# Ledger of designs, part 67: designed miniproteins, single chains, continued (5)

Each design is a single chain, and the fold is of that chain. pLDDT is the mean over its residues in the fold that is shown.

## One batch from the design tools (miniprotein)

Design m18474
Fold by ESMFold2-Fast:
Structure m18474 (fold): chain A 80 residues (1-80)
Amino acid sequence: AALEAGKAAARRLAEEGVLPEELAERLAAARSEEEARAIVREEARRAALEAGYSEEEAEALGEQAAEAFLALSRRLAEAA
C-alpha cells in the first residue's frame, strides 16, 4: 500500500543519515495516511518556523510536504 511504501522509504533514508531517525519511527507508528500526513506536515512546519519563515508560510510548506510525501508514497506503491 502507499502508506507502507512511504514508511519503507523514510526508514531507508534514516538508515542512510538523510532523515532523522525519530521522524522515521513516528511514521512507522502511523496507522493511516491521515496520521502520516499530520506527522509530515507538523515536522515540515516546525522546520520552516526554525528557518525563519512566517507562521502562514510554515503552514503552507507543511501542507506541501505532506502532499508530496503522499504522492511519492503512491508512486512507490505503484512501482512495486
Scores: mean pLDDT 76

Design m18475
Fold by ESMFold2-Fast:
Structure m18475 (fold): chain A 77 residues (1-77)
Amino acid sequence: KESEIKRLVEQLEKEIDELEAQIDAGTATPAQIVARLQRISDIIKQLEKLGAPESTLKKLRDRRDAVVEKVAAYLDA
């Protein structure tokens, strides 16, 4: 359903934005990072099951990969 896909995309964008903000503030704990990354992955899987367009999925996966890289840099500091 189109409205379901839109809601999940907005939720995923919010989860990534909040994680990025916590990392930038230096306030993210490892437990919070793990929980948020799990939610991000679960939302992408839900979008895949709903048949979201491949162009949408690619953008979201690229954004997930970027935040994973940001997490790796943060934890290495």
Scores: mean pLDDT 83

Design m18476
Fold by ESMFold2-Fast:
Formats: sequence, C-alpha cells, structure tokens
Structure m18476 (fold): chain A 60 residues (1-60)
Amino acid sequence: SKLEEMKEKLREDIEELREELERLEEEIAKETDPKRKARLLTVRGILKAGIDFAEMVIER
C-alpha cells in the first residue's frame, strides 16, 4: 500500500538522518568558537526532535 511504501522510505530517511547526526556530533566536538558551537547545538536539537517525531509516527 502507499502508506507502507511511505513508512519504509521514512525509515530509510531516519537512518540517513542518524548518520548526519553522528557527523554533526563530530563537528560539535571539534568546534572551538562559542557562537558557531551554539549554532551547531541548535541544529542537533532540531535533528534529534525530527528523528524522534518520525520514529513515533512509524511505530504507531
């Protein structure tokens, strides 16, 4: 069904976002500028919230 196809694609997207989150964590660890680090931490928060929300949608 269309819904099953969309759920499978969303699972693939979540895995890709998790990989991007890992790369972002490495960049945060290397960042020494407080303003740039704050920006990266904000992006991390948005990505984590998005992943968590997407997983809730799939698992319901």
Scores: mean pLDDT 84

Design m18477
Fold by ESMFold2-Fast:
Structure m18477 (fold): chain A 95 residues (1-95)
Amino acid sequence: GSEAERQALVDGFAQRELENVRKEAEDVIAWLEAGAAAGTPEQAARYQALIDRLRKVLEEGEKLAADPSTRAEGLKKMGDAVEQARAEAARIEAA
């Protein structure tokens, strides 16, 4: 195929990966917000701090993903942040 056809396929895969990570991030943030609403004041503060940190990392990941040269790095950064947020949320629930 042409280089343009190959680039279009690569861009399509990257766009789907970005949409998947965004949805996972939205689902995790909604879960953290629900935890904050249902928890103790101490747990609510910890969930809110985690949401704030996650949003900052996601914003940086989005900036990296906007550039084709750093897209893979951005996607990995966002994915890792979502996974770390899930693990930390489990620790807050156990406290």
Scores: mean pLDDT 83

Design m18478
Fold by ESMFold2-Fast:
Structure m18478 (fold): chain A 96 residues (1-96)
Amino acid sequence: SDKEIEKKKILSLVEALKSPDPEVVKKAARNLGALAEKYPEIVEELLEEILPPLVEALKHPDPEVVKAAREALEKIYKAITDEEKKEKIRKALEEL
């Protein structure tokens, strides 16, 4: 049940990253980074859902949103173990 609850929470945060409100996007990015530190295996499993909206947030006109997304991606990179998934994050962080 805990894994299912955390997966649903992560997917809700993924949807929040698509919000037109920059405060909602910043909070979602920060919460995803924190969840990667607590539940790295769940975040690694869901990386296909997490990575595209975080990469899009790196292109946001609000520099605080970009900072929150970058910090979230760096935390995810440090937390996960899959080398191919880490490489996808590294490439995303190099695009700016």
Scores: mean pLDDT 87

Design m18479
Fold by ESMFold2-Fast:
Structure m18479 (fold): chain A 61 residues (1-61)
Amino acid sequence: SMESIRLDIIIKMLQIAYETDLWLAERYAKQGKDDLAAKLRAAAEATRDRIADLERELQRL
């Protein structure tokens, strides 16, 4: 359905954001920017939780 296609695209976009935030967090940590690294890791965890919720929603469509 169009809804499942849309949801799949959103999940894929969030997966890219999750991976990007984790990669950036590692870069900032290596630069001693621990506050920025912590914020990015927190954002990534929130995104991971959102992906899990959306994947469960997709499975019920």
Scores: mean pLDDT 89

Design m18480
Fold by ESMFold2-Fast:
Structure m18480 (fold): chain A 64 residues (1-64)
Amino acid sequence: GPTRLDPEREEALLELNRLMREIMEAHEGDDEAVEEANRRLAEVYRRDPLNLEGLRRVKEETIK
């Protein structure tokens, strides 16, 4: 059947998955850095699932 997710929430989940992948690739071999970044992404998503800018900011702050 059709997904019952709001289209904006579906977009946010896709963006979250993309950012997690990019962070994992950027921190290859640094499991602690990946875990911390994913924890920050989860916290941003938990507070506001539609905060795409907040999710992108976590990537920008954790990848240098």
Scores: mean pLDDT 74

Design m18481
Fold by ESMFold2-Fast:
Structure m18481 (fold): chain A 61 residues (1-61)
Amino acid sequence: AEEANRLLEEARKAVEAGDKETAMRYILQAAKVAQDLMDAGKTDEALEILDRVAEVGREVL
């Protein structure tokens, strides 16, 4: 959970800097962390991360 939050903070900084490629890479890494949590049965934590991934992803578009 902490790693995904850090990745999403880096993605948001990249969006503010106009670097959409870097932002997308961090978003995809955070989504991978959420997938790993879901596979481990930590569904609530995974869903919180996926909601944040969707929010930051809208800022990239």
Scores: mean pLDDT 81

Design m18482
Fold by ESMFold2-Fast:
Parts: sequence; structure tokens; C-alpha cells
Structure m18482 (fold): chain A 80 residues (1-80)
Amino acid sequence: MLTEEERKLAEELFAYFKKKFDETYQHYVDVQKLPKEEAVEAALGEVLRDLEDYARRHRIPSIVYRKVKEELEKYAKEKL
């Protein structure tokens, strides 16, 4: 279970990376003309790599990182 501060941090990080996912997904669909499923997979892969790099640089607690990753994976699946 997350603490109040960890939950708030996870919500802020999810909002930021969700926006990046939406922008990246839109680029793959509109510019690269990828099929929806391929665009979702490509955008999710890119955003999850960025999240991992961010977590490493800023020493984000593993429990927060895992929560944000799970929420992003769930959000991406809801786009299919």
C-alpha cells in the first residue's frame, strides 16, 4: 500500500507520462501511419523506457515506479 505522499507522486508521474504516451501515440498514427495496435505498442515501449530513466535519475521509490508502470500499461490497453 502506498503512503499519501507516494500516491500523490504516482498520480503526478502518471499524468505526465500519460500525456507523453498520448503525444507519442498520435505521432505514430498521424505521421508514421502505423496501425493502431502497433502505434500503441511503440508508444508504450518508448514511454516505459522514459519512465525507467526518469525513475533512475530522480531516485523514485520502486513501489511508485511499479504503480505508474501498471497504470500506463492499463491505460494503453484501454486504447485498443
Scores: mean pLDDT 86

Design m18483
Fold by ESMFold2-Fast:
Structure m18483 (fold): chain A 60 residues (1-60)
Amino acid sequence: MELQKKALEEFNARNAEALERLRELAERAKQGDEEAYQQMLELLDQLQDELHRIMSEAFA
């Protein structure tokens, strides 16, 4: 069983909308949108926390 691949696929599926928003915010931030940059960092932090939780459970 490819636990890491399955965990990543589940993370992506459950967070598809958030990942798309992250992409949109990143594109705006690249163009100098400070508000988008701050929102991107906040969303990225939230997604990293969730990914860490999923990975911790998969490897525990």
Scores: mean pLDDT 75

Design m18484
Fold by ESMFold2-Fast:
Structure m18484 (fold): chain A 71 residues (1-71)
Amino acid sequence: DEEEEFLKRMKEEAEKAKSEEELEKLIEEYKKRVEELLAKLAPNASEEEKEKAIAVLEGNIVLAYKHAQGL
């Protein structure tokens, strides 16, 4: 359930972001955390698979932020 807790925390922090600068900092922080998580949970993942996971994460962070802003 480590992945579910990670995604939940990410969404909560994205919803609390007050500015685009805070959003960008969250994206950079979570990109690093995803790299660590992928190394632990999917050590055999290809570079392409890792890039896709990061892109999905960025999209989810942006979406959560926009929803919190009423967009």
Scores: mean pLDDT 75

Design m18485
Fold by ESMFold2-Fast:
Structure m18485 (fold): chain A 115 residues (1-115)
Amino acid sequence: EVVITPSSAASAAAHAKLEAMEREVLALIRAGASVAEVATAAARGAQDVVDLVPAEKRDAVWSALAAGVGAIADTLNRGRAEGLSVEEIAARVRAVLDELKVRVGEILGDTVTRV
């Protein structure tokens, strides 16, 4: 688990969208959605986050989010190929999302606490 203390209202709004993306992605995984559906939802969530960050941070945030979307898709695909349970896959995807929150927080100048 990670806790982000936002440095600004824009950062707080961006992290709220990242939390919404996490909830949507995990709900889709638990519903048995395809890798393509999960990746599409994650990409939409990533765009929502990028739209809320300051212009000078957008390239760095987009780079981190694009890598995160790829990591989510890879984690889901590998977990299903290995025959992992839905909850094991969800836990691994959540770990990817936690690292993504840390990286976005670092780019935005937020305080990051690991719990």
Scores: mean pLDDT 86

Design m18486
Fold by ESMFold2-Fast:
Structure m18486 (fold): chain A 90 residues (1-90)
Amino acid sequence: VTDEQLAAFRAALATLAATPGVTLTLEGNNLIVDVSDDPAARAAAEAALATLERIPGVHVLRSGNTYIISLSPDKEVRDRLLPVMEELAS
């Protein structure tokens, strides 16, 4: 993970945390993103999540209005990205 990728990860999570109708919950190495039925909240969440999917070791799964951001078991990825998830989780 590069410093630019770390900055992009933080910015995308900060956008999600700041979006009305979006809730972030940390469950171990997974960040659970719950999005309201508001189309604007969904559009903002999908844009931020698309950015997150481009970061090596970040995986995004969708189930209805819930998204799961999971990190690779790679120690380097977890050491750099997990603290950002912990900082921004509700």
Scores: mean pLDDT 79

Design m18487
Fold by ESMFold2-Fast:
Parts: sequence; structure tokens; C-alpha cells
Structure m18487 (fold): chain A 64 residues (1-64)
Amino acid sequence: MEVRIVGRGGSGGGGAGALAGVLALQGVPTTLVIHTKDVEGARRGAEEAQAEHPLLRVEVIEGE
């Protein structure tokens, strides 16, 4: 079973990221979708998070 978590903006994305990391650590394949204006910063964070959590996938979408 795959879980999808959607986060928008700075604070929303941070909380969603933490939850996604926990789920991935528990062996749950998790996809985190982040809507943000800072696409480059979000992609950098996604690379770091995915390196730490092999079951985590992160999608970055340029937000409004």
C-alpha cells in the first residue's frame, strides 16, 4: 500500500515531510507531494530526505 501526503507552503510542507519520513521508516512506501514557490530549495530537501529514507518518493510542484 502506498501513502500520499500533500504539503503546501513552508509550514505545511515541513509537517507533511516529517510524517512522510516516519511512515517510510516504518516500511511504508510513501509519496510526498510538495507545492512550493521555492522549487530549487524543495528539490534539495527532497534529495536529502530520499537519501535518508529509501521508501520515500518526493514530487515537487511549483506552487502559486
Scores: mean pLDDT 70

Design m18488
Fold by ESMFold2-Fast:
Structure m18488 (fold): chain A 63 residues (1-63)
Amino acid sequence: MEEELKKNLEETLKLYSSLSEEEKEKIRKAAEAGFGEALLRMAKAGLSVEEIAEAAREIVERL
């Protein structure tokens, strides 16, 4: 992967690791539903970890 893509992926993985188990589960479910790439794009756009976690929660709630 290019350095920028690697950075964003590592930030996303870090996000999964730093969150509570409940928040990590919401993010995993959103990614499993096909929104993993969207979450990565949000991280690349400079959204905070809290904003990405909130977006994942909203996605899961709408499933």
Scores: mean pLDDT 67

Design m18489
Fold by ESMFold2-Fast:
Structure m18489 (fold): chain A 59 residues (1-59)
Amino acid sequence: TKEELRKQAEDNLKLGEKYLKEGKTVPAGAAFREAMSLAEQAGDEELVKKAREGYEKAL
């Protein structure tokens, strides 16, 4: 469901933020890319935006 996809996107967003705090930019970027993909599939534009911002911080 879209709700399940959104939840998975939120979980990956949190994982990406955790990796950024640890200075692990490569796994952070991967987690944010996954969050963006899942959020897009869920149709959650705000969550896509948050994940993209996280991805940019990991670059």
Scores: mean pLDDT 86

Design m18490
Fold by ESMFold2-Fast:
Structure m18490 (fold): chain A 98 residues (1-98)
Amino acid sequence: SEEERRRFAEEAKASLEKAVKQAVDIVNDPNATPLEKEIAVALVDMQLAVEISAARQRGFEKVAEALEKARPGVIDAVNAGDYEKALKIIEEALEEAL
């Protein structure tokens, strides 16, 4: 249903925002090693993959496609330490899918 799809998008957004914030904090930490930064970014990419898979399994194909399209941009923003840009890309992708 539309309500179930909206609820999924809200829950996915919350999970992705949390993952992005944690990763960006590590990427912007001057004491973090290059490996720690790489792992932090990889964890965001894994969370995106999990949400895409979950959306497809529930039949929310538009949500899955929107997140797949957004995925490279989110990873680029996280690598740049840009939380606001990563969040905006996620928000715009999920709004387009609803």
Scores: mean pLDDT 90

Design m18491
Fold by ESMFold2-Fast:
Structure m18491 (fold): chain A 62 residues (1-62)
Amino acid sequence: AAAAEARAGQLGHDAMFGRTKENAEVARKTAELSEKGGDQETAETNRYTAELFEKRHKELEK
């Protein structure tokens, strides 16, 4: 139980770190696709989200 809980915590941290980069890439791509599709509001939201994830990833990298 304790080992599984520690493992889950570590996996959560690693997943969050890895997903911070992945989420930034996905958000950037989604923003481009949304802008191309005419959904400017979704494009702006995803662009902002990508910037937040990119910023956070840089801080977590250090």
Scores: mean pLDDT 69

Design m18492
Fold by ESMFold2-Fast:
Structure m18492 (fold): chain A 93 residues (1-93)
Amino acid sequence: LTPEELAQALVSLFAMAAYLELKAVERGLITPEEAAENIERVGKLVAEQLRSLGLEDFAKKVEEYTKKAAEALREGNIEEAQKYIDELVKLGS
């Protein structure tokens, strides 16, 4: 498994987790704030792992989309949050 393959797998799993957080908000199982905090926490760990693999530009993109998704969730903008989670899915592809 190359560092790039490991990075893609980590981002793909994170994107899936973020998508499930969004679905939990839509179903009223958690608050948008709780989902935003969860996504930020995991996204930070993923970005740190990407940096440890020497993938700084990839880490910056994960941080950017994570921040934008969390901000959209806090604003109650589910469509905008979904858009940035879709960008994370593309990064993990």
Scores: mean pLDDT 89

Design m18493
Fold by ESMFold2-Fast:
Order: structure tokens, then C-alpha cells, then sequence
Structure m18493 (fold): chain A 73 residues (1-73)
């Protein structure tokens, strides 16, 4: 069934989004700790860049999920 294939794709996108949310959360916690401890500016910048990259990936996956959801309705 085409609907079952779309559901599988949607579930896969949801799983990827949840993974990215978790990774972003962990990096934000690391960033908070480094800023509080007066950490290395280069390490802080690297983590901020990583968070930005993951946020962009999350946004893309959420848009793809929204389009798949529309196809199922």
C-alpha cells in the first residue's frame, strides 16, 4: 500500500527529528557549562556552529515531514 510506504517514511523522519532534538539539547547543555566555566572560545564557537547545523537539518526534516503528512490526509 502506498499509504503504508508514506507512513514508514513519516515515522523515519519523526525518528530523525527526535534524534536531532536530543543532540541539540546535549550540545546546548555542554555550551551552557563551557560558558559558565569560562571555557575555550574556539570550542564554544565549534559547538555553536554544530548546533546551527543540526537546527538547519531539523528544520529541513520538519518541512519534509509536513509534506508527507499532507499526502496522508
Amino acid sequence: SEKEELKKKLLKKIGEILRLIGEIYDLEKELEKLKKEGGDEEKIKKIEEEIKKLEEERKKLMEEMKELDKQLK
Scores: mean pLDDT 84

Design m18494
Fold by ESMFold2-Fast:
Structure m18494 (fold): chain A 109 residues (1-109)
Amino acid sequence: TITLTQPSSVSAKAGESITITATASSGSIEDKSVTWLRQKPGKPKEVLIYNKSKKAPGVRDRFSGSVSGNTATLTISDLELEDSATYYAAVLTEDGWQWGPGTQLTVLS
């Protein structure tokens, strides 16, 4: 079974850009379905990116995804205070969906 690791937290100022990475414990994930989800406090998880790099309907152009080797990357440009949330990577394997532990993003004014 593939395990995903993510940084526990990241912080940046409004207007900056950041990357959040998820690294698979073994092998390439370039041929796998990789999804990024956001969860704001008190809200359900919402899909941001699916199929490695495709944006979900209603998701702003500030969000992008990519996969290289064993690493999935979520990039958020022009950060807004409202982007403060927990971000989860999930990868589809033969054992089903494997979830990362989540990265808490704090956006500062």
Scores: mean pLDDT 87

Design m18495
Fold by ESMFold2-Fast:
Structure m18495 (fold): chain A 66 residues (1-66)
Amino acid sequence: MVSELVLEAEAYLLAGAAFKAAGDNELAKEYYERAIELAEEALKRGDERARGILEAAKEAIEEIEK
């Protein structure tokens, strides 16, 4: 089973994606940053599933910052 951290990170990633789709890039970035924090903690605990979340959130922030 995935850790609670991965589930929480995924929820923030999905919320960030929804805000980005709505055109609210500032709020999307805030949610993506939270997803990154949670995903990094999950990876530290050995949960490899967090890698995909971390990469997706970082890539989304890079797109917003351009």
Scores: mean pLDDT 81

Design m18496
Fold by ESMFold2-Fast:
Structure m18496 (fold): chain A 60 residues (1-60)
Amino acid sequence: NAAARAGAAAGAAGDAAAASTHFQESVGNKIGGDRAGAAASQGPAAARAYGGLAEMSGRS
């Protein structure tokens, strides 16, 4: 399933990229890491949205 694989890959990439980026920003600021929790919460939501967009744009 090309569409299913594209969605899964986009979701995983989105989750990892979003979480990593936000997490690193929190660490860079060195403000206690409160935003690390926010980054973790946004990761799954971002992955879902990214997966949906990939399905629409890819239309594979």
Scores: mean pLDDT 54

Design m18497
Fold by ESMFold2-Fast:
Structure m18497 (fold): chain A 63 residues (1-63)
Amino acid sequence: DEALRERLEELQREAELLGLRLAKEMGADSVEVERLSDTTVKVTFKKGDKTYEKTFELPPLPE
């Protein structure tokens, strides 16, 4: 519903900021955040010729 979607966007932003922080610490060339599901976000880091992927599980929210 509307409220659940709003909370998921908030959690996605938090995961995005965490991903950016990790990318900066690793010295990554770029970072991309993808929403895979209502509770799953994938963060992709590119550093030189290497690509690293990390999937975060967001806590399920009651409707």
Scores: mean pLDDT 68

Design m18498
Fold by ESMFold2-Fast:
Structure m18498 (fold): chain A 100 residues (1-100)
Amino acid sequence: MSREEELAGAQATLEAVKAAKSYDEILKVLRDNPVSALVADLFERLDGQSPLDAETLAVMAAGFAPGSLGVFLVAYEKARKEGVIEGGLRDDDPPIRDLR
C-alpha cells in the first residue's frame, strides 16, 4: 500500500480509537483496519503483560511503519488512561463507593 493510504488509514483509526469506550472496541477498530491489523495482534499480546516498558516500545518501533506505531501508542495510552485494560493496571482513586 502507499504511504498516503497508510497515513489516511492511520488517522481514521486514531479517531475511532479515541472514540472507543472499551478494550474490546479498541481491539475491534484496530483489527478492522488493514494498516493496524498487526498493531491489534501485538496490542492483544502485550495486554497480557505488565506495563509496556521503554525498551520493549523501542524494539516495536523498529518494526512498525510510522502510522501503525502512532495508532498503537494512542490505543495503548487511551486504554491505560480510561482503565479499559483491566487486570493490568488500577487507579489510586477509582469510584469504588459508586461501584458498590
Scores: mean pLDDT 55

Design m18499
Fold by ESMFold2-Fast:
Structure m18499 (fold): chain A 91 residues (1-91)
Amino acid sequence: FVSEVKEEDKAEALLTLGDIAYRMGFYEIAKKYYEKAIELDPNNADAWLGLGKVYLKMGKYEEAIKYFEKALEIDPSNVDAKRLLEEAKKK
């Protein structure tokens, strides 16, 4: 029938695939994986951070800011999200 897999664990795998695609410069593919990770686990701050990073690379700074703010709402201690938020605001 079905294997029981935590949505958080599945979201983490998708986040990893998104990070790989992002590092390779495949931003549309990275966006898709991060969006799927968020769909499965909307409390995954790293997935919101990843989506923000994609929008930042695409020059969509307003959207990047919103996603970085969401990541910080979930994890206020995320230094990368804070740094990238400040970077996006300077654009």
Scores: mean pLDDT 81

Design m18500
Fold by ESMFold2-Fast:
Structure m18500 (fold): chain A 73 residues (1-73)
Amino acid sequence: ASGAVFVASVDGSMTLAEVAREVLGLADPAAYVFELYDPEKRQSYEVDLSMTVAEALEKFGLGDKAVLVARPA
């Protein structure tokens, strides 16, 4: 019922809404809460769907190991 994807596997210019729809296959991204998970720091950061992947990674100081997680709202 939720999805996860490594951000290194997607285009940094894609919005998180586009990743949710095109990569995770979510028909309605607004029905989900999105978090970037950093496995090295073991921290999750809530993200806006309007941000690009590159903008989200820069905002939280994350690298290629970050995981975009979608869970039902």
Scores: mean pLDDT 76

Design m18501
Fold by ESMFold2-Fast:
Structure m18501 (fold): chain A 74 residues (1-74)
Amino acid sequence: MNKKALKAAAQYLLSRATEVLEKAEQNGDEEKVKLARRAIELAQSALQAIDNGDVEKAKTLIDEARKLLEEAEK
């Protein structure tokens, strides 16, 4: 997978997780707040891994962030 594609995926997940966090906080959904915050942390860590050239770590973090975000959006 291209490094640019990984960066785009991580940035998309970060933006989406931030939107989910804002909505969950407005609704008082503590469980979704926790999931969204964790997804933000993982997406940020993925961007850092990409900058460090650690593509395998970035892929793992992106997949974990995606899973948490999917759970938060249920």
Scores: mean pLDDT 83

Design m18502
Fold by ESMFold2-Fast:
Structure m18502 (fold): chain A 80 residues (1-80)
Amino acid sequence: MEEAIKKALERAEEFEKKKDYIKAAHYYLLAAQMYVSQRDYGKAAEMYEKAAEMYRKAGETLLANSLDNMAKIYKAKAEA
């Protein structure tokens, strides 16, 4: 699991450097889902925020807003 998350983050950073924000967002979302499965809601929220930022850079405002809401939900779960 930890190695799979690391590979997803490496891929996200690679695509972000290439300015392929849609693919970068995809890998940040994959990492978020893996953190949710581990019940690490704080790290999941961080990954949803990164994915939202990538979609915003790609002009996908509605997707970015949806992911900002997901990040808020998981931040609340982490604090509960």
Scores: mean pLDDT 86

Design m18503
Fold by ESMFold2-Fast:
Parts: sequence; structure tokens; C-alpha cells
Structure m18503 (fold): chain A 57 residues (1-57)
Amino acid sequence: KVEKMQEAMRLILEGKLEEAVELLKKNPELREPVLSHLRHNYPELKELLDEVEKKLG
């Protein structure tokens, strides 16, 4: 579980949004903790994280 969360966060930080969205769709339980963690620790990535959420919806 931790390894998948770290992978999703890394993909988002690297700008690999398509791969990150695919990983989060396959592991929906990681969606909230990953996005919440990144929004809290990287507020400058708001637009990027909003795009990820849009692709997931």
C-alpha cells in the first residue's frame, strides 16, 4: 500500500499525469490520501492536482 502511494505521488510530481491517473483508477483507495497529502505539502501544485481530480472524475 505505501509503495503504491509513493509511486502515485512520484508520478504526479514528475508530471506523468496520465500514468498517475491510471494508477489511482486501479487503486481508488489511494485517491484521497495521495491528493490530500500533496495539497497540504505542495499548495503551489493546486492547478495540477485539480487536473488530476478532473481526469479521475
Scores: mean pLDDT 81

Design m18504
Fold by ESMFold2-Fast:
Structure m18504 (fold): chain A 52 residues (1-52)
Amino acid sequence: SADELLQKARRAYAEGRYDEAIEYFEQALKVDPDNPEARALLEEIRRRKAAA
């Protein structure tokens, strides 16, 4: 479910596992394409990786 994918994504993000977090957020967006939390955090993680 989208909620389980979001939980896994948030955990990976909190642990600094950005690539795994991106994968889980992308999977969550396939289930719920307009989820504002998933969209916002995915964009933030991508920006952080691009800026580093």
Scores: mean pLDDT 81

Design m18506
Fold by ESMFold2-Fast:
Structure m18506 (fold): chain A 72 residues (1-72)
Amino acid sequence: SKKDLILKAIGHLLAAIGELFNVSLNPEDKEAQKKAIEYAEEALKLAKEAGDEGLAKQAEKLLELAKAGKPG
């Protein structure tokens, strides 16, 4: 159901936020950054499948934040 997709998307968003806290404490933690990106991408996919625009927008913001931690 749509509610199940939303709940899974929220779970992945929370996981992405947790990994982003790890990246903020240790910006060189490549695994934490990789996990943050993966969780945010899955959350975005699930939010879009559920048709939840607000949740999708939050997932996009987290995904961009996770990507911004890479040295140029």
Scores: mean pLDDT 83

Design m18508
Fold by ESMFold2-Fast:
Structure m18508 (fold): chain A 60 residues (1-60)
Amino acid sequence: MEELKERADRIIEKLRALGQDEAAESVRKAYDYFIENGDLEGAKLFIDAVERYLAEKYPE
């Protein structure tokens, strides 16, 4: 849980740094939704997918 939250926070910070504030808020809401519903599997898959997308689209 703690590690997933840190990963989500990193994604949100990266999106905000890129000027993607609406995308950052969407990621936060989606992550919170999975956690609030006890869907740890969904939270992990979601974070993994977003990290992969960002690594491909915005490498550095």
Scores: mean pLDDT 80

Design m18509
Fold by ESMFold2-Fast:
Structure m18509 (fold): chain A 93 residues (1-93)
Amino acid sequence: AAIEAVEEAVRHLEEAIRAAEAGDAEGARRHLEEALAALMEAAHVAGASPEMLAAVRHALEALRALDAGDLEGAIRHAREALEHARRALEALR
């Protein structure tokens, strides 16, 4: 269900932030990719809300930051993605 998919995305975004804060770029990448997959599932089931699209955009920016070796940028964008994903979840309830 869409709510369950966004909840899964929130969990993975929280794990991505923890991994990046620990200097684990590979772990952060895996969790960001899982969060994106969950957000895309939610969008296909319930339609993409502006908050859901913003979460996707920031998660993609976090991945770009990781590719550039910018862990601080990745953490910043992952936190923005998490905030938007939480707002998307609230709107679905």
Scores: mean pLDDT 88

Design m18510
Fold by ESMFold2-Fast:
Structure m18510 (fold): chain A 55 residues (1-55)
Amino acid sequence: LTEEQKKYLEELYEREYKAFLEAFKRLGFDEELAEKIAKAFAEIVLEVEKKRLEK
């Protein structure tokens, strides 16, 4: 991965994590559970995007 791709992936993780965190909080999940699930979902998005960039 290039430095530009690494920066893009870091920015993607931050955006997705925040989006999922707010979504799960709105669904009524407690803060700790919302953070854990948001992190897991953001990591899945990151892995999918990494595989796309490796193509």
Scores: mean pLDDT 82

